# Designed miniproteins, single chains, continued (4), part 56

Each design is a single chain, and the fold is of that chain. pLDDT is the mean over its residues in the fold that is shown.

## One batch from the design tools (miniprotein)

Design m14050
Fold by ESMFold2-Fast:
Structure m14050 (fold): chain A 67 residues (1-67)
Amino acid sequence: SAAKIAELRAEIERLLAELRRAAEAGDSRTVMDKAMELGRKLQELAKLDPELAAEYGARAEAILREA
């Protein structure tokens, strides 16, 4: 549903911001924890909107690559 997609988008945006902060801080444990949580939310989003999930996944990979 559109409401569930909006909820997942909000959660994913929060997790992306937290992941970026942890990566910039060199906090490898928090990076792992946030990446795993983000992965679970992306799997849920992929069932509803696989294209949007792929877009967010690419953003997460970019954050990890720049770390």
Scores: mean pLDDT 87

Design m14051
Fold by ESMFold2-Fast:
Structure m14051 (fold): chain A 76 residues (1-76)
Amino acid sequence: MKPITGAMLGHGIGLALEELERGEEEGLSEEEVLERVARRLKREFGLSEEDARELARLALGFARGILELDREVAER
């Protein structure tokens, strides 16, 4: 097992932003969005299910933070 790299996290954030957009359009729950991101990360990097879910949680946290900052900046 390799440690999670900044490149893996960066790619994960991109996937998380994509799945958040799709999840909003499809009316998916937060858990369903998390599972979609984790599944994609598992396939892409060969991570264990647990590691893929943890990376997905981190990526979704950062992705939500980016969307909130974009909203705040647009209001300035």
Scores: mean pLDDT 78

Design m14052
Fold by ESMFold2-Fast:
Structure m14052 (fold): chain A 96 residues (1-96)
Amino acid sequence: SEEEDFERVAEILHRLAQQATPEEKQRLARIVAKAFSTVTADGTPLSPEEVVKRAREAAEEFRKLAEKYKGTNPDIAEQLRELAEYFERLAEKYAA
C-alpha cells in the first residue's frame, strides 16, 4: 500500500541517516523532498512528465549510492536499492 511504501522509505532513510555523511544526508533529503513534491517552486502543479523525471532522478541517485555502499555495508546497499525500486515504480505509475 502507499502507507506501507512510505513507512518503508522512512525506515530506510532513518537507518541511512546514521551512516551517511552530512553532504549525503542533505542530498538525500533534497532528492526525497523534490520527488514527493506535487508543485513547482511557484506553486504550479507538476506535469506528469516532471513527476516521472523527478522520480527517475531519485531512483538513479539511490542506485549510485547503493553501488558506493555495496563493498562496505551490503545491508545499507540493499535498502538503497529498495528506495531506487520504489521511485522506479512511482515513475512507471505516473508514466502510465
Scores: mean pLDDT 74

Design m14053
Fold by ESMFold2-Fast:
Structure m14053 (fold): chain A 56 residues (1-56)
Amino acid sequence: SARREELLKRALELVEQGASDIEVVTEIQRLGRELGLSNREVAEVLREVMKYRKEK
């Protein structure tokens, strides 16, 4: 959960800094793998972040 929270925090930081969707997806997939998160967990974080970005 702490690693998942770290991944989500990093994704939100990238979005707030104006990173493109492709940049967010690429970096978060790589970081998630480095943190030992499953593909499912990484995909869920990306889904939450992209939804949040679109709603703002």
Scores: mean pLDDT 80

Design m14054
Fold by ESMFold2-Fast:
Parts: C-alpha cells; sequence; structure tokens
Structure m14054 (fold): chain A 68 residues (1-68)
C-alpha cells in the first residue's frame, strides 16, 4: 500500500532526527498527500515513537492517512 510506504518513510525520517514539518512536506511532495493529513499523521507517529513503539507509530500514521 502506498499509504503504508508513506507511513514507514515518515517513521524512518523521524527516527533519523528530521523535524515533523520537514517529514510532512516530504510526504506531500513524494506521495501527493495533503499537507494537513501529512501533519496529523506525522504528529501521531511522533507520539508513539516517544513511547518506543515503532510498529504502532506506523499503524497510527496509516489510519490517519486512510481517514482523509
Amino acid sequence: STLREAAEEAVRLLREGKSQDEVAKRLTEKYGIPLDAAKDAVTLARRYLEQGDEEKAIEAAVLVLEGY
């Protein structure tokens, strides 16, 4: 799924220390995801990553993107 690929890339970039704004812009440019949807997905993914749960971060981002 393209949305899962986008979510996995977002989580990877966040782990590499990219800012939420930079990651959201990259999702918009590469996958054509609306900026508001990208920002919401990245924000939720960051919260799960802060808890150490990468799998939940990816799943949460996918659910946000599917909801748009």
Scores: mean pLDDT 87

Design m14055
Fold by ESMFold2-Fast:
Structure m14055 (fold): chain A 56 residues (1-56)
Amino acid sequence: GEAEKLLEEAREAFKAGDYKTAFEKSLEAQMIALKEGDYDLAKEAQELGAEALKNV
């Protein structure tokens, strides 16, 4: 789904060292996952976003 795609984009940005993009994409993925009731994906996105934020 859309949240899964955004989380994948966030992971690719994180791997590339683009922590700002990783954080932004993680927030978007979390919002969409929560709206759709996918709490496991939302938690995964939140954790990635928190790690990215430590590097910006």
Scores: mean pLDDT 86

Design m14056
Fold by ESMFold2-Fast:
Structure m14056 (fold): chain A 57 residues (1-57)
Amino acid sequence: MEELEEELRRRLVEMGVSPEQAERAARALAEAYERGALEPEDLERAVRVVATHYTSR
């Protein structure tokens, strides 16, 4: 979980999301994935959707 959260946070920042928003989003996505609520394919799509939303801050 910790490793996934860090990876997602880094990816979101690379996509233009602020570090603060990226931390929150990465934690939520990692938690959903760990719970089995999110498939690997959906995780990739969710990361992109989140990045799009936070880029419009």
Scores: mean pLDDT 76

Design m14057
Fold by ESMFold2-Fast:
Structure m14057 (fold): chain A 57 residues (1-57)
Amino acid sequence: SERLQTSRELYEASEELRKKAEELESKGTPEDIRKSATLYTASDILRVGGEFERELA
């Protein structure tokens, strides 16, 4: 279904942002850590959206 496809796309985008956040966090500067926190938050929002789309499918 279209919702299952959207769910998959949101999960994939969430995973990509999470990986970028982890890389940024590994740099260890205060600025990079703050940016990492924002990317983790964005990743979590996309993951929740993916779950929502899957449940409505």
Scores: mean pLDDT 85

Design m14058
Fold by ESMFold2-Fast:
Structure m14058 (fold): chain A 94 residues (1-94)
Amino acid sequence: GNVERARERIRESSRMLRRAVEENPENEIIRGGEGISRSSYRSVEFGNIGTAIGQSERSSRMGMEGAEEEENEEVRRMIEEGERLNRESRRTLE
């Protein structure tokens, strides 16, 4: 159903940010975004989907700011995919 798809998209967005951290381990801004992503993941596990989407959106936005600092197009594309998944999750539940 739509809720299950939203959960999957949020988890995938979280995975994109974790990969961005792995490729840029010294970027504190991306790491900060990943921290928010962990909170979003916990919100998914607790069934707070609306909270999880908001946290995931903030996480991806912070990750994008960090990726722009690195001027790394590949990392930027990964985070943009995460943002796209977050938008789909929001539209699915609104």
Scores: mean pLDDT 73

Design m14059
Fold by ESMFold2-Fast:
Structure m14059 (fold): chain A 80 residues (1-80)
Amino acid sequence: SELERLEEELRRAGEELKRAAEAGDVEAARRYGERLLELTREAMELLVERGELTAEQAEAGIAHVERLVEALIEEAKKKA
C-alpha cells in the first residue's frame, strides 16, 4: 500500500539521518533531513485526504519533524 511504502521510506530516512548526526556528517544530515521532511509532508497530505487528520494537525506534525531535523543537524555540527 502507499502508506506502507511511505512508512518504510520514512523509517529509512530517519535511520540515515541519525547515522549522519552520530558521524558528524553535516552535509548528509541536511540531505537526509530534507528527504525526511519531504516524505513527512507526503504522508501528512495522504492522511488529510483520507480524513484521518485535519490540515491543522498535519501542519503540527510537520513542525514537530522540522524541529527534530534541526536538532539532529545541530548534533552533527557538534560532532563534526
Scores: mean pLDDT 88

Design m14061
Fold by ESMFold2-Fast:
Structure m14061 (fold): chain A 83 residues (1-83)
Amino acid sequence: GDEALKKAGEYASQGVKYAEQGDNEKGVEYLRKAREYLKKASKGEAKKLAEKYIEKAIEYARKGDYQGAYFYAQLAFEYAKKG
């Protein structure tokens, strides 16, 4: 994977870590940072799937479902890591 895809994975992972510590505001902030880095990543299946799941993570967070949000963020991180 490229540097942008790696950074996206790192931000998604950090977002999940903040949520586990009870800091949902920082969790969402880091998920949004992951999304911005995914936009800069090279085209491919890893980027496509990571973008799909980070969008679901942000959607669930917007609805107040932080458990669902961080579940999808972990999926985005796993796909980003494979790129």
Scores: mean pLDDT 81

Design m14062
Fold by ESMFold2-Fast:
Structure m14062 (fold): chain A 81 residues (1-81)
Amino acid sequence: EVEELERRLEEVPEEDLEERARLLAEIARALLERGDRERAAEYLLEAARLALEAAVKRGELSEEEAEAALAELEAKLAATL
């Protein structure tokens, strides 16, 4: 499952931030299911970064709000995983 998702990620254009974020989040979920919390946290942070970048480009969030949200998620993952 993880390997298939990683292969799909390679096929997604770099400009498609939302689709890449979605696949990265799915990889993180699959890694959590098999107990690989450290790798899951890395994929989850990358997924969040891309999703927030996409939201900023859509005008849904400011860059400052996106940076704050990402920093909060990073701190929570470090504390709970």
Scores: mean pLDDT 80

Design m14063
Fold by ESMFold2-Fast:
Structure m14063 (fold): chain A 69 residues (1-69)
Amino acid sequence: SSLVKEVARLLREAKELREKLRELGLQDSVKEIDELIKQAGDAINNQDYEKAKELLRRAVELGRKAIEA
C-alpha cells in the first residue's frame, strides 16, 4: 500500500540521518532518533502504520534540525 511505502521511505531517511549525526558526534540527537525508530518498529509490528509514519516524520525532523544547528 501507499502508506507502507511511505513508512519504508521514512525509515530509510531516519536511519541515514542517524548515521550522519553519529559521524558528527551528536550523541544526544542519535539517542532521540534511536528511540523514535524503536517506537516506530513496534508500531510496524502491530501494523499501526499511521503511528509509525508520525514517529518517523518526527525522527526525520529532529535529524534535519540537529544537522542545521
Scores: mean pLDDT 89

Design m14064
Fold by ESMFold2-Fast:
Structure m14064 (fold): chain A 71 residues (1-71)
Amino acid sequence: SATLKRIQRIMNEIARLMSKILELNSDKREEMTKKFNDIILQLNKLREAQDVSGLEALKKELEEELKKLEG
């Protein structure tokens, strides 16, 4: 369905953002791993519920976090 394809797209975009954030925080790997485990749990809950708006909100939070790390 179109909804499932949209969810998969957002999931892929979130994974890319998480990868970039982890790369920029390579010296804080233990703290970032803990934070990312919490994000992954939230992500799985939103995916299970097919909460597209929740997934888009999580993506936006990660984009804002990445922007702060790049500035």
Scores: mean pLDDT 82

Design m14065
Fold by ESMFold2-Fast:
Structure m14065 (fold): chain A 85 residues (1-85)
Amino acid sequence: PSQETIDEEVRLALLQIRLAISKNAAKRALEKGDKQMLEEVSKDLKEIIAELERFIAETTSPELRADAQSLLEDAKKMLEEIEKA
């Protein structure tokens, strides 16, 4: 693959890791009823959503776009869970 493709793969992998961390923090905060932590995680999830939407708009790789769309749906679902709490 080209360096550009590798850079996009790395960017998406970092977003995936960040989302996993935020989802874990959200679940722990929901279990504890920690409203302050939920607000912090909500802010982080909104940033992840914005970055994933930007990635989807910019990428020329159909495979990376599909992966990013899957992550975007996961992030949106987690944000909905927090907002309902």
Scores: mean pLDDT 85

Design m14066
Fold by ESMFold2-Fast:
Formats: structure tokens, sequence, C-alpha cells
Structure m14066 (fold): chain A 56 residues (1-56)
């Protein structure tokens, strides 16, 4: 699922530029050619796993 990784990378790029979570998801979806709903799901799944590991 290479598309999932691409969405995450583009999303993190926009977050680094100071965009909000919602704006970053929208732009990541547009840039990768996936639906906004799909990008949101990928991001939420990734964030949940990553935050759980980093919050400890």
Amino acid sequence: KETDMKVILVYEKYLNEGLSEEEAIKKAAEDTGVSQEYAEKVYKDFKARREAELAA
C-alpha cells in the first residue's frame, strides 16, 4: 500500500509548513490523487499508532 505512505509523507510536509491538520489532509489528498476521505482515514490510522508509541 505505497499510496498510504505517500499520503503520510505529503501530509507531514504541509504540517511542517504550519498548515492545520485539516488543511494538510486536504492538500495531501489533492497532491496524491486520492479522495479526501481516504487520506483522512490513512492519516488517522497512522497518527493513532505513532502517537501511542511517542506518548509513552
Scores: mean pLDDT 76

Design m14068
Fold by ESMFold2-Fast:
Structure m14068 (fold): chain A 65 residues (1-65)
Amino acid sequence: GAVLSAASTLVSSSTGGAAEAAQMVKTQVELGFTDEAVISGIRISLSLGASGAQKSAAEGVLSMT
């Protein structure tokens, strides 16, 4: 779904600690966690290490979801 696609995009576009956090979110999606849990994970990942540009892009995606 859209949330899995967003998680995969964040993994591909993130670096350093943000990449590790995004990978963890993607793993949660693959393990069958709910879309709400994944969205929360994405928000936490952004707060821990995402750049301003990545944060803005992800907030846009979250607003559509």
Scores: mean pLDDT 59

Design m14069
Fold by ESMFold2-Fast:
Formats: C-alpha cells, structure tokens, sequence
Structure m14069 (fold): chain A 77 residues (1-77)
C-alpha cells in the first residue's frame, strides 16, 4: 500500500541522514511524502516533505529544498 511504501521510504531517509548522506536522505523523504500524499495522509506527507527540505538544506541543495518546502506548504493550505 502507499502507507506502507511511505513508511519504508521514510525509514530509509532516516538511515541515510544518520550516515550523513543528506542528498539521499532528502530523496527518500521526498518519495515518502509522495506515497503518503497518494494514501491521503496529508499530515504524514507534509512531515516527510519538511524532513526532505531539512535534509536538502544540509546537502546544500537549495533547489530541492525549495521544491520540498513548496510541497509541504501546499498541503498545509
């Protein structure tokens, strides 16, 4: 299910972040958010996108950070 995929990608994002692999962490948190959004869990999706933005900021990837923040903000409207 999309909920199960969202959780799987979220946990992988956390694993990469613990390793200091912030670009990969951001990508996994983004994928987690997409799956949670498709599952209709907008709270978990927004949280995953915020985590992606934090990871991208650590990775110095301003473009991906801004896109992740835009996704989170759209869900919070």
Amino acid sequence: SHLEEGEKYFEKGKEYAKQGKYKEAGEYFDRSGEHYEKAGDLEKAAHAYIMAAIAYKEAKDSESMQKALQKANELLK
Scores: mean pLDDT 90

Design m14070
Fold by ESMFold2-Fast:
Structure m14070 (fold): chain A 66 residues (1-66)
Amino acid sequence: TYVEKAKAYEKQGDYYNAGKYYEKAAEAASPEKAAELYYQAGEAYEKAGDYENAIKYYAKARQLEE
């Protein structure tokens, strides 16, 4: 699954690709689960130093969260 690929990249220290796969997981998920996965994408991008994508996906998660 996309989540399994994201976790594998995290273990390798490849946070950029981890964020990319959490993003794909969120897009494939139900709205209830998408917010959590977008937060994980934001965290991964932040750890990668990709602050533009981190801000984008944190904002997306917040919009889906009640």
Scores: mean pLDDT 84

Design m14071
Fold by ESMFold2-Fast:
Structure m14071 (fold): chain A 99 residues (1-99)
Amino acid sequence: DAEERARELQAIEAAAELLELLAEIAAELGRDELAELARELAELYRELGEALRAGDEERVEELKRRLEELARRAEALLEPHREELQARLAELAAKKAAE
């Protein structure tokens, strides 16, 4: 269904944007390894969107596995700074919505 695919693509684009914001915040906090992982995740999400548009089911499956692995690693690094990072993400999202 084209409508389901459009929604999945929108969710993927939103996730990539959030990860780019997380990378900026993590870099500001001196969390370079988390910033690196967030950028890798954002890039993989964009590749996933391209694979979905192309109908490349094998590539979609491979990219989803890689995203799952990197997401677990990023989550472990995020844990000690979760509250501060969430607060800053909310501020940036609110500022973007106001513009």
Scores: mean pLDDT 76

Design m14072
Fold by ESMFold2-Fast:
Structure m14072 (fold): chain A 60 residues (1-60)
Amino acid sequence: MTEEEARKLEEEGRRYYEQGKYEEAMKKFAEASKIYKELGLEEKAERAQKRGVEAMTKIP
C-alpha cells in the first residue's frame, strides 16, 4: 500500500461525499486512514478518519 493509493481513496471519498453518498464516502475515508496508519503517517490518518466520521454523521 502506498501514500498515492491512500490519497486516491481520499479523493474518491470526497467525490462520494459531494454526491450525498455518505456511507460510500465513510468507507473510502476509512480505507485511506488505514493505509496512512500502516505507513506511519499519523496526521494524515487522523485527517482521513475525521472526514470519515463527518460523513458518518450525515447518514440518515
Scores: mean pLDDT 82

Design m14073
Fold by ESMFold2-Fast:
Structure m14073 (fold): chain A 112 residues (1-112)
Amino acid sequence: AVEEAREAGREAGEAAREAGGEAGAEGAARAGALAARGVGEAGNSGVGAAAGGIGAAGAYASGRIYGGEAGAEAAGEDAAAGIEGAGRAGGEEGARGAAEGAREGAEAAREA
């Protein structure tokens, strides 16, 4: 779960870099930052936070592909809701991995 969250975040960041170079980089960066913040604030909700981070990265990348800025923002909102629902069950390590993956994705998107 932790490794998957990191990989998903990195993959989303790479996709955002490629797509964001043309348009919507601000939307992608905003969605990534929102997801990273939400995962970080989820705290000790390990498995749920990890799932939320993976979902956030996936939704974020998908939002970029299909909706540009609007899609990225909607993906960020869905990610935040998912992390809230996931605020149960899991360990601190899962939460840290998800937060780290989301931050890496957001940072990569900002560089785009």
Scores: mean pLDDT 45

Design m14074
Fold by ESMFold2-Fast:
Structure m14074 (fold): chain A 91 residues (1-91)
Amino acid sequence: MKLELSEVAIEELTPEQLAEALRRGAEALLAQADEAEARGLASPEAVELLREAARLAEEAAEAAAAGDLERALALAEEADRLAQRAGELIR
């Protein structure tokens, strides 16, 4: 069931605004993976980590849209950790 979390959530973001921000984040991570692969400077491991981070960000967006803020934040934090690890491998 969708919950309304529109008064104050994650620095006053509505669930819809958070979901949109997370979707844009996922698109940016996929673009970064494609660019890293195209440059030939990234290992397949780094590209896969960026794609997995994008997938988790998409799941976080869906959780946020459903009003599950705890799940959205946990998935977003995991996506960020994978993106950071991928960045270290690309260097």
Scores: mean pLDDT 74

Design m14075
Fold by ESMFold2-Fast:
Structure m14075 (fold): chain A 69 residues (1-69)
Amino acid sequence: LTEEQENDIKLALALIYLTLADLAESRGQKEEAIKMYEKAIEILEQTDPSNPDAKAVLEEAKKRLEELK
């Protein structure tokens, strides 16, 4: 895989975890939501920091995680 392809895959994977976190929140599964947000944040922190979409998603994920704790 190229570096660009790896970054695209990481962003996609992070978005999947964010979707799972949102689903867990809607189901009242706070602990599961926290775990999914933490996984998404970890992946996003490994992506290209110059990508504004990744930065925006990372900030939202961190904000949501703090609100749940």
Scores: mean pLDDT 78

Design m14076
Fold by ESMFold2-Fast:
Structure m14076 (fold): chain A 56 residues (1-56)
Amino acid sequence: SHALYVRLARHYLGFDVDGREAGERMRELIAEYQAQGLSRSEARELAVRELQEEYG
């Protein structure tokens, strides 16, 4: 759900980011990596890294 991705994004990126935008981006990245054949857990790990680079 969207609310889960928003909470995940805020947890990894901090409280000062736009949680709605970051959550949506997290969802897009996970879907993109899964389309490439990665598992959900692998996709999430890569999505977190990519978002930390974009927002950190």
Scores: mean pLDDT 74

Design m14077
Fold by ESMFold2-Fast:
Structure m14077 (fold): chain A 68 residues (1-68)
Amino acid sequence: MDRVLAVLGEADNAPLTAAEIAERLGVSQATVRRNLARLEAEGLVRRVRRGDTTLYQLSVAGLEHLAA
């Protein structure tokens, strides 16, 4: 199971930055961004922009994937 998906699920699907996810996992932001790019390509995570800040949320498919 992907730990990034788990963190987003634990956040009750609140939008999180790569920095916030990295802090929760104890890994580098570069590692989180690479993982987020893959999950976005798989349709499990959505990217949300607020100004110049990029936030991430689980998609419906991502929520279903965590439930399985």
Scores: mean pLDDT 79

Design m14078
Fold by ESMFold2-Fast:
Structure m14078 (fold): chain A 72 residues (1-72)
Amino acid sequence: MPDEEDIEEAMGRIAAGVVRAIGFTDAEEIHATRLEDGSIEVDDGETAWRFSLDENGNVVETPIARSSVVRR
C-alpha cells in the first residue's frame, strides 16, 4: 500500500488534469482532497467536482459538479 501522501499527491495530479482537460476550469490553482468514501474532490476555489476512482486510479464515473465550496 502506498503512503497516504503519495496517494493523495498522485490522485490530486490526475484529478486536476482531468478537470482541466474537460474544460471545467482554467484556474491556475486547483486543490484535490481525498474523501472518506475513497472519492476525490477537486476545487478551484469557486466550484468543486467529485470523482470516483478505481483501484488503478482511473475515473470510474463522470465528475459531478458542485456550485459552491463550503469551507473556502
Scores: mean pLDDT 59

Design m14079
Fold by ESMFold2-Fast:
Structure m14079 (fold): chain A 74 residues (1-74)
Amino acid sequence: ASEYIVKALKAVEAGNTEEAVEYARKALEEIAKIEDEFEREINLALLRMLIGVTKLFDPEAAERLQKVLDEFLA
């Protein structure tokens, strides 16, 4: 899961919003497979941190990443 979060961050840094969204979705798919609740919550917190950092320089990309997270949590 963390590997996709890192890839999403690198995609955001490169200005590749569509790739960042794809990696965020892959991260969430892997997070859904995590049986340990604590590990799952840590990975969700890392994704939320990524979204928070993205808001500082690309609020539109952050909004798209937030929608992906919100859809997963619904």
Scores: mean pLDDT 81

Design m14080
Fold by ESMFold2-Fast:
Structure m14080 (fold): chain A 61 residues (1-61)
Amino acid sequence: TPKVTREVADAVAERFPELRDLLHEAADKGLTLTGVAKLVMDRFGEDKAGEVGRAIAEALA
């Protein structure tokens, strides 16, 4: 399962600037797409987690 890199985190943070610090933290910890989606769901809710999860999947493709 691919891990979220700093490059992917930066690309996603352009769309969701409010999540920049969270995305950088996740990249530093080597979290996967699923790990980041759970973290976003816990802090910002399910709808936001779905949007961010799609953005990460697009950036990883």
Scores: mean pLDDT 81

Design m14081
Fold by ESMFold2-Fast:
Structure m14081 (fold): chain A 86 residues (1-86)
Amino acid sequence: MKVVLKFRGLTKEQIEEQIAFAKRLSAEGAEVKIKVDGDTLTIEISGLSVTQEIGLILRAIGLELDGAKVKITRDGDTTYIEVDFS
């Protein structure tokens, strides 16, 4: 399964936190691609189990408690998670 995480309106510290999280997933065997463009961060993760995908969805939903707007969409085997702090 593949998950695409897109973050907007992040601080530098929040970008560093999300990159560190993605690097941990890479160390656990996932294929991770990271792109930073200003305050926008895109993380593409492949090779996830269903449990790991659910964990990412729950983590993103938890960011709504911190004031983010979270949109989750699915297209086939790819889950798109958009998180907007702006």
Scores: mean pLDDT 81

Design m14082
Fold by ESMFold2-Fast:
Structure m14082 (fold): chain A 82 residues (1-82)
Amino acid sequence: SLRERLEELLREMDELAREVRREAEAGNVERAREALRRLEELAEEALRLMEELGVPEEVRQQLRAAIQGALEQGRKLIEEAE
């Protein structure tokens, strides 16, 4: 179902966010960039599925803000690791 797909995406996104941090902290900039790229792609899919599932705009806005914060933090960690 779309709900099960969204739950799977949110789980994968959490794992990727942790991978970005681990790889950046280890100095593996290329791996961190690839993980961040995948995280961004899954985030876009998750937001589309939330809209299709009729999740209220207020809830979608909160998740969008959290996702943007995570992406910005990941980019900063990668820049600092370079």
Scores: mean pLDDT 83

Design m14083
Fold by ESMFold2-Fast:
Parts: sequence; C-alpha cells; structure tokens
Structure m14083 (fold): chain A 71 residues (1-71)
Amino acid sequence: SDLHKEMLSLIGKILSLIGEIYDLEQKIRKLESLPNPDMEEIERLKKEIEELEKQLKEYQKKLDELDKQMN
C-alpha cells in the first residue's frame, strides 16, 4: 500500500539520520580526547547534531502518526 511505502521511506530516513548523528558523536569524542581540543569545532559539531536530532524527531512523529492510522 502507499501508506506502507511512505512508512518504509521514513524508516530509511530515520536510520540514515541516526547513523549520521552517531558518526558526529564519534568525531566529537575523538576531538575531546586531544591535548588541545578545538572547542570551536566541537561546538559546531554539537549544533549540527542538534539540527539533525530536530529532523529525527519530526520524522519519528510522522512515522508514529502513520502507524496509528494503520491500526
């Protein structure tokens, strides 16, 4: 069904965002482990994660709404 296809598409987008957030968190941990951590770069990456987490929440909300329509 079209609803199932939309749900699968959203799941794919959610998984992609989770992976991107994970990779950025790993980059922050690596930077923080350095003797003179680049605090400006760390702050920039944290802001990027916050924007991606906002997108993730929006897709998760859409997925939940679609799931409720199927039940």
Scores: mean pLDDT 87

Design m14084
Fold by ESMFold2-Fast:
Structure m14084 (fold): chain A 75 residues (1-75)
Amino acid sequence: MDRGLRAVAAAARAAREAGVPDEQIQKFSIDLARKLLEGPLTPEALVEATREAAKKYGFSDEVIERMVEAARAAF
């Protein structure tokens, strides 16, 4: 399985476990996947892309931290 896709799936799962609606998670996941295709996939790029996508779709800071940790761990 692609490392990037695993990271997206892990972040989405963390958001769902925190009670975020599926519609917001879907929009986030599509945007994050697109961002990860724009350049070299590094741990730093993954963390930045995850934070930017999550902030764009109105996730709370606490949920963003959980999503970033989940994405990094799955990468």
Scores: mean pLDDT 81

Design m14085
Fold by ESMFold2-Fast:
Structure m14085 (fold): chain A 92 residues (1-92)
Amino acid sequence: DLKELVERLRELVEKARAALEAGDLAQAEQYLLEAEAVLGQIIPLLPEEVQQKLLDIVGRYQERARTQTTLAERYRVVLEALEEIVRFLETL
């Protein structure tokens, strides 16, 4: 069910933000990896038009990530991308 997967993605993204803000990089990484796995389950369920919009979001954040110098900064960029993806998916 797409709705249940989007809710789980939102929960994992919120947990990743809390971990990152607390400075727990190991916990943040775990939640981000779980969020990416859930996103991987969501993508095949989406229409091609929606998949293209997700690729646009990913592309913008990949450019930002390329310029980051620390692991925490890279995790922050990944988190921001996933947060934008969740907001987009919740409008469907």
Scores: mean pLDDT 84

Design m14086
Fold by ESMFold2-Fast:
Structure m14086 (fold): chain A 96 residues (1-96)
Amino acid sequence: KADEYLSKGAEYLKQGKYDEAIKWFEKALEIDPNNVYAHILLGIAYLKKGDYEKAIESFEKAIKLDPNNKVAWILLGEAYRKLGEEEKADEYYKKA
């Protein structure tokens, strides 16, 4: 069921329907709150929408669950770069 919700969210994300994508990723997290991939996809949806603070929160949650996830570290760096925090972005890219 969580995988089905992630697939629906990813389809909306590909279409640029970020609010719909977010709703489906949130539904996946209601079923499996510790799904690292769901937190990453939620963060990507917020990042593309321009909600950089919420994107950071989502990627930080993914990293807390899986500190060795290089993709999550890169995306956290990208979110800080979008906020103009270049030094923090570089620090997180080093973690990847």
Scores: mean pLDDT 87

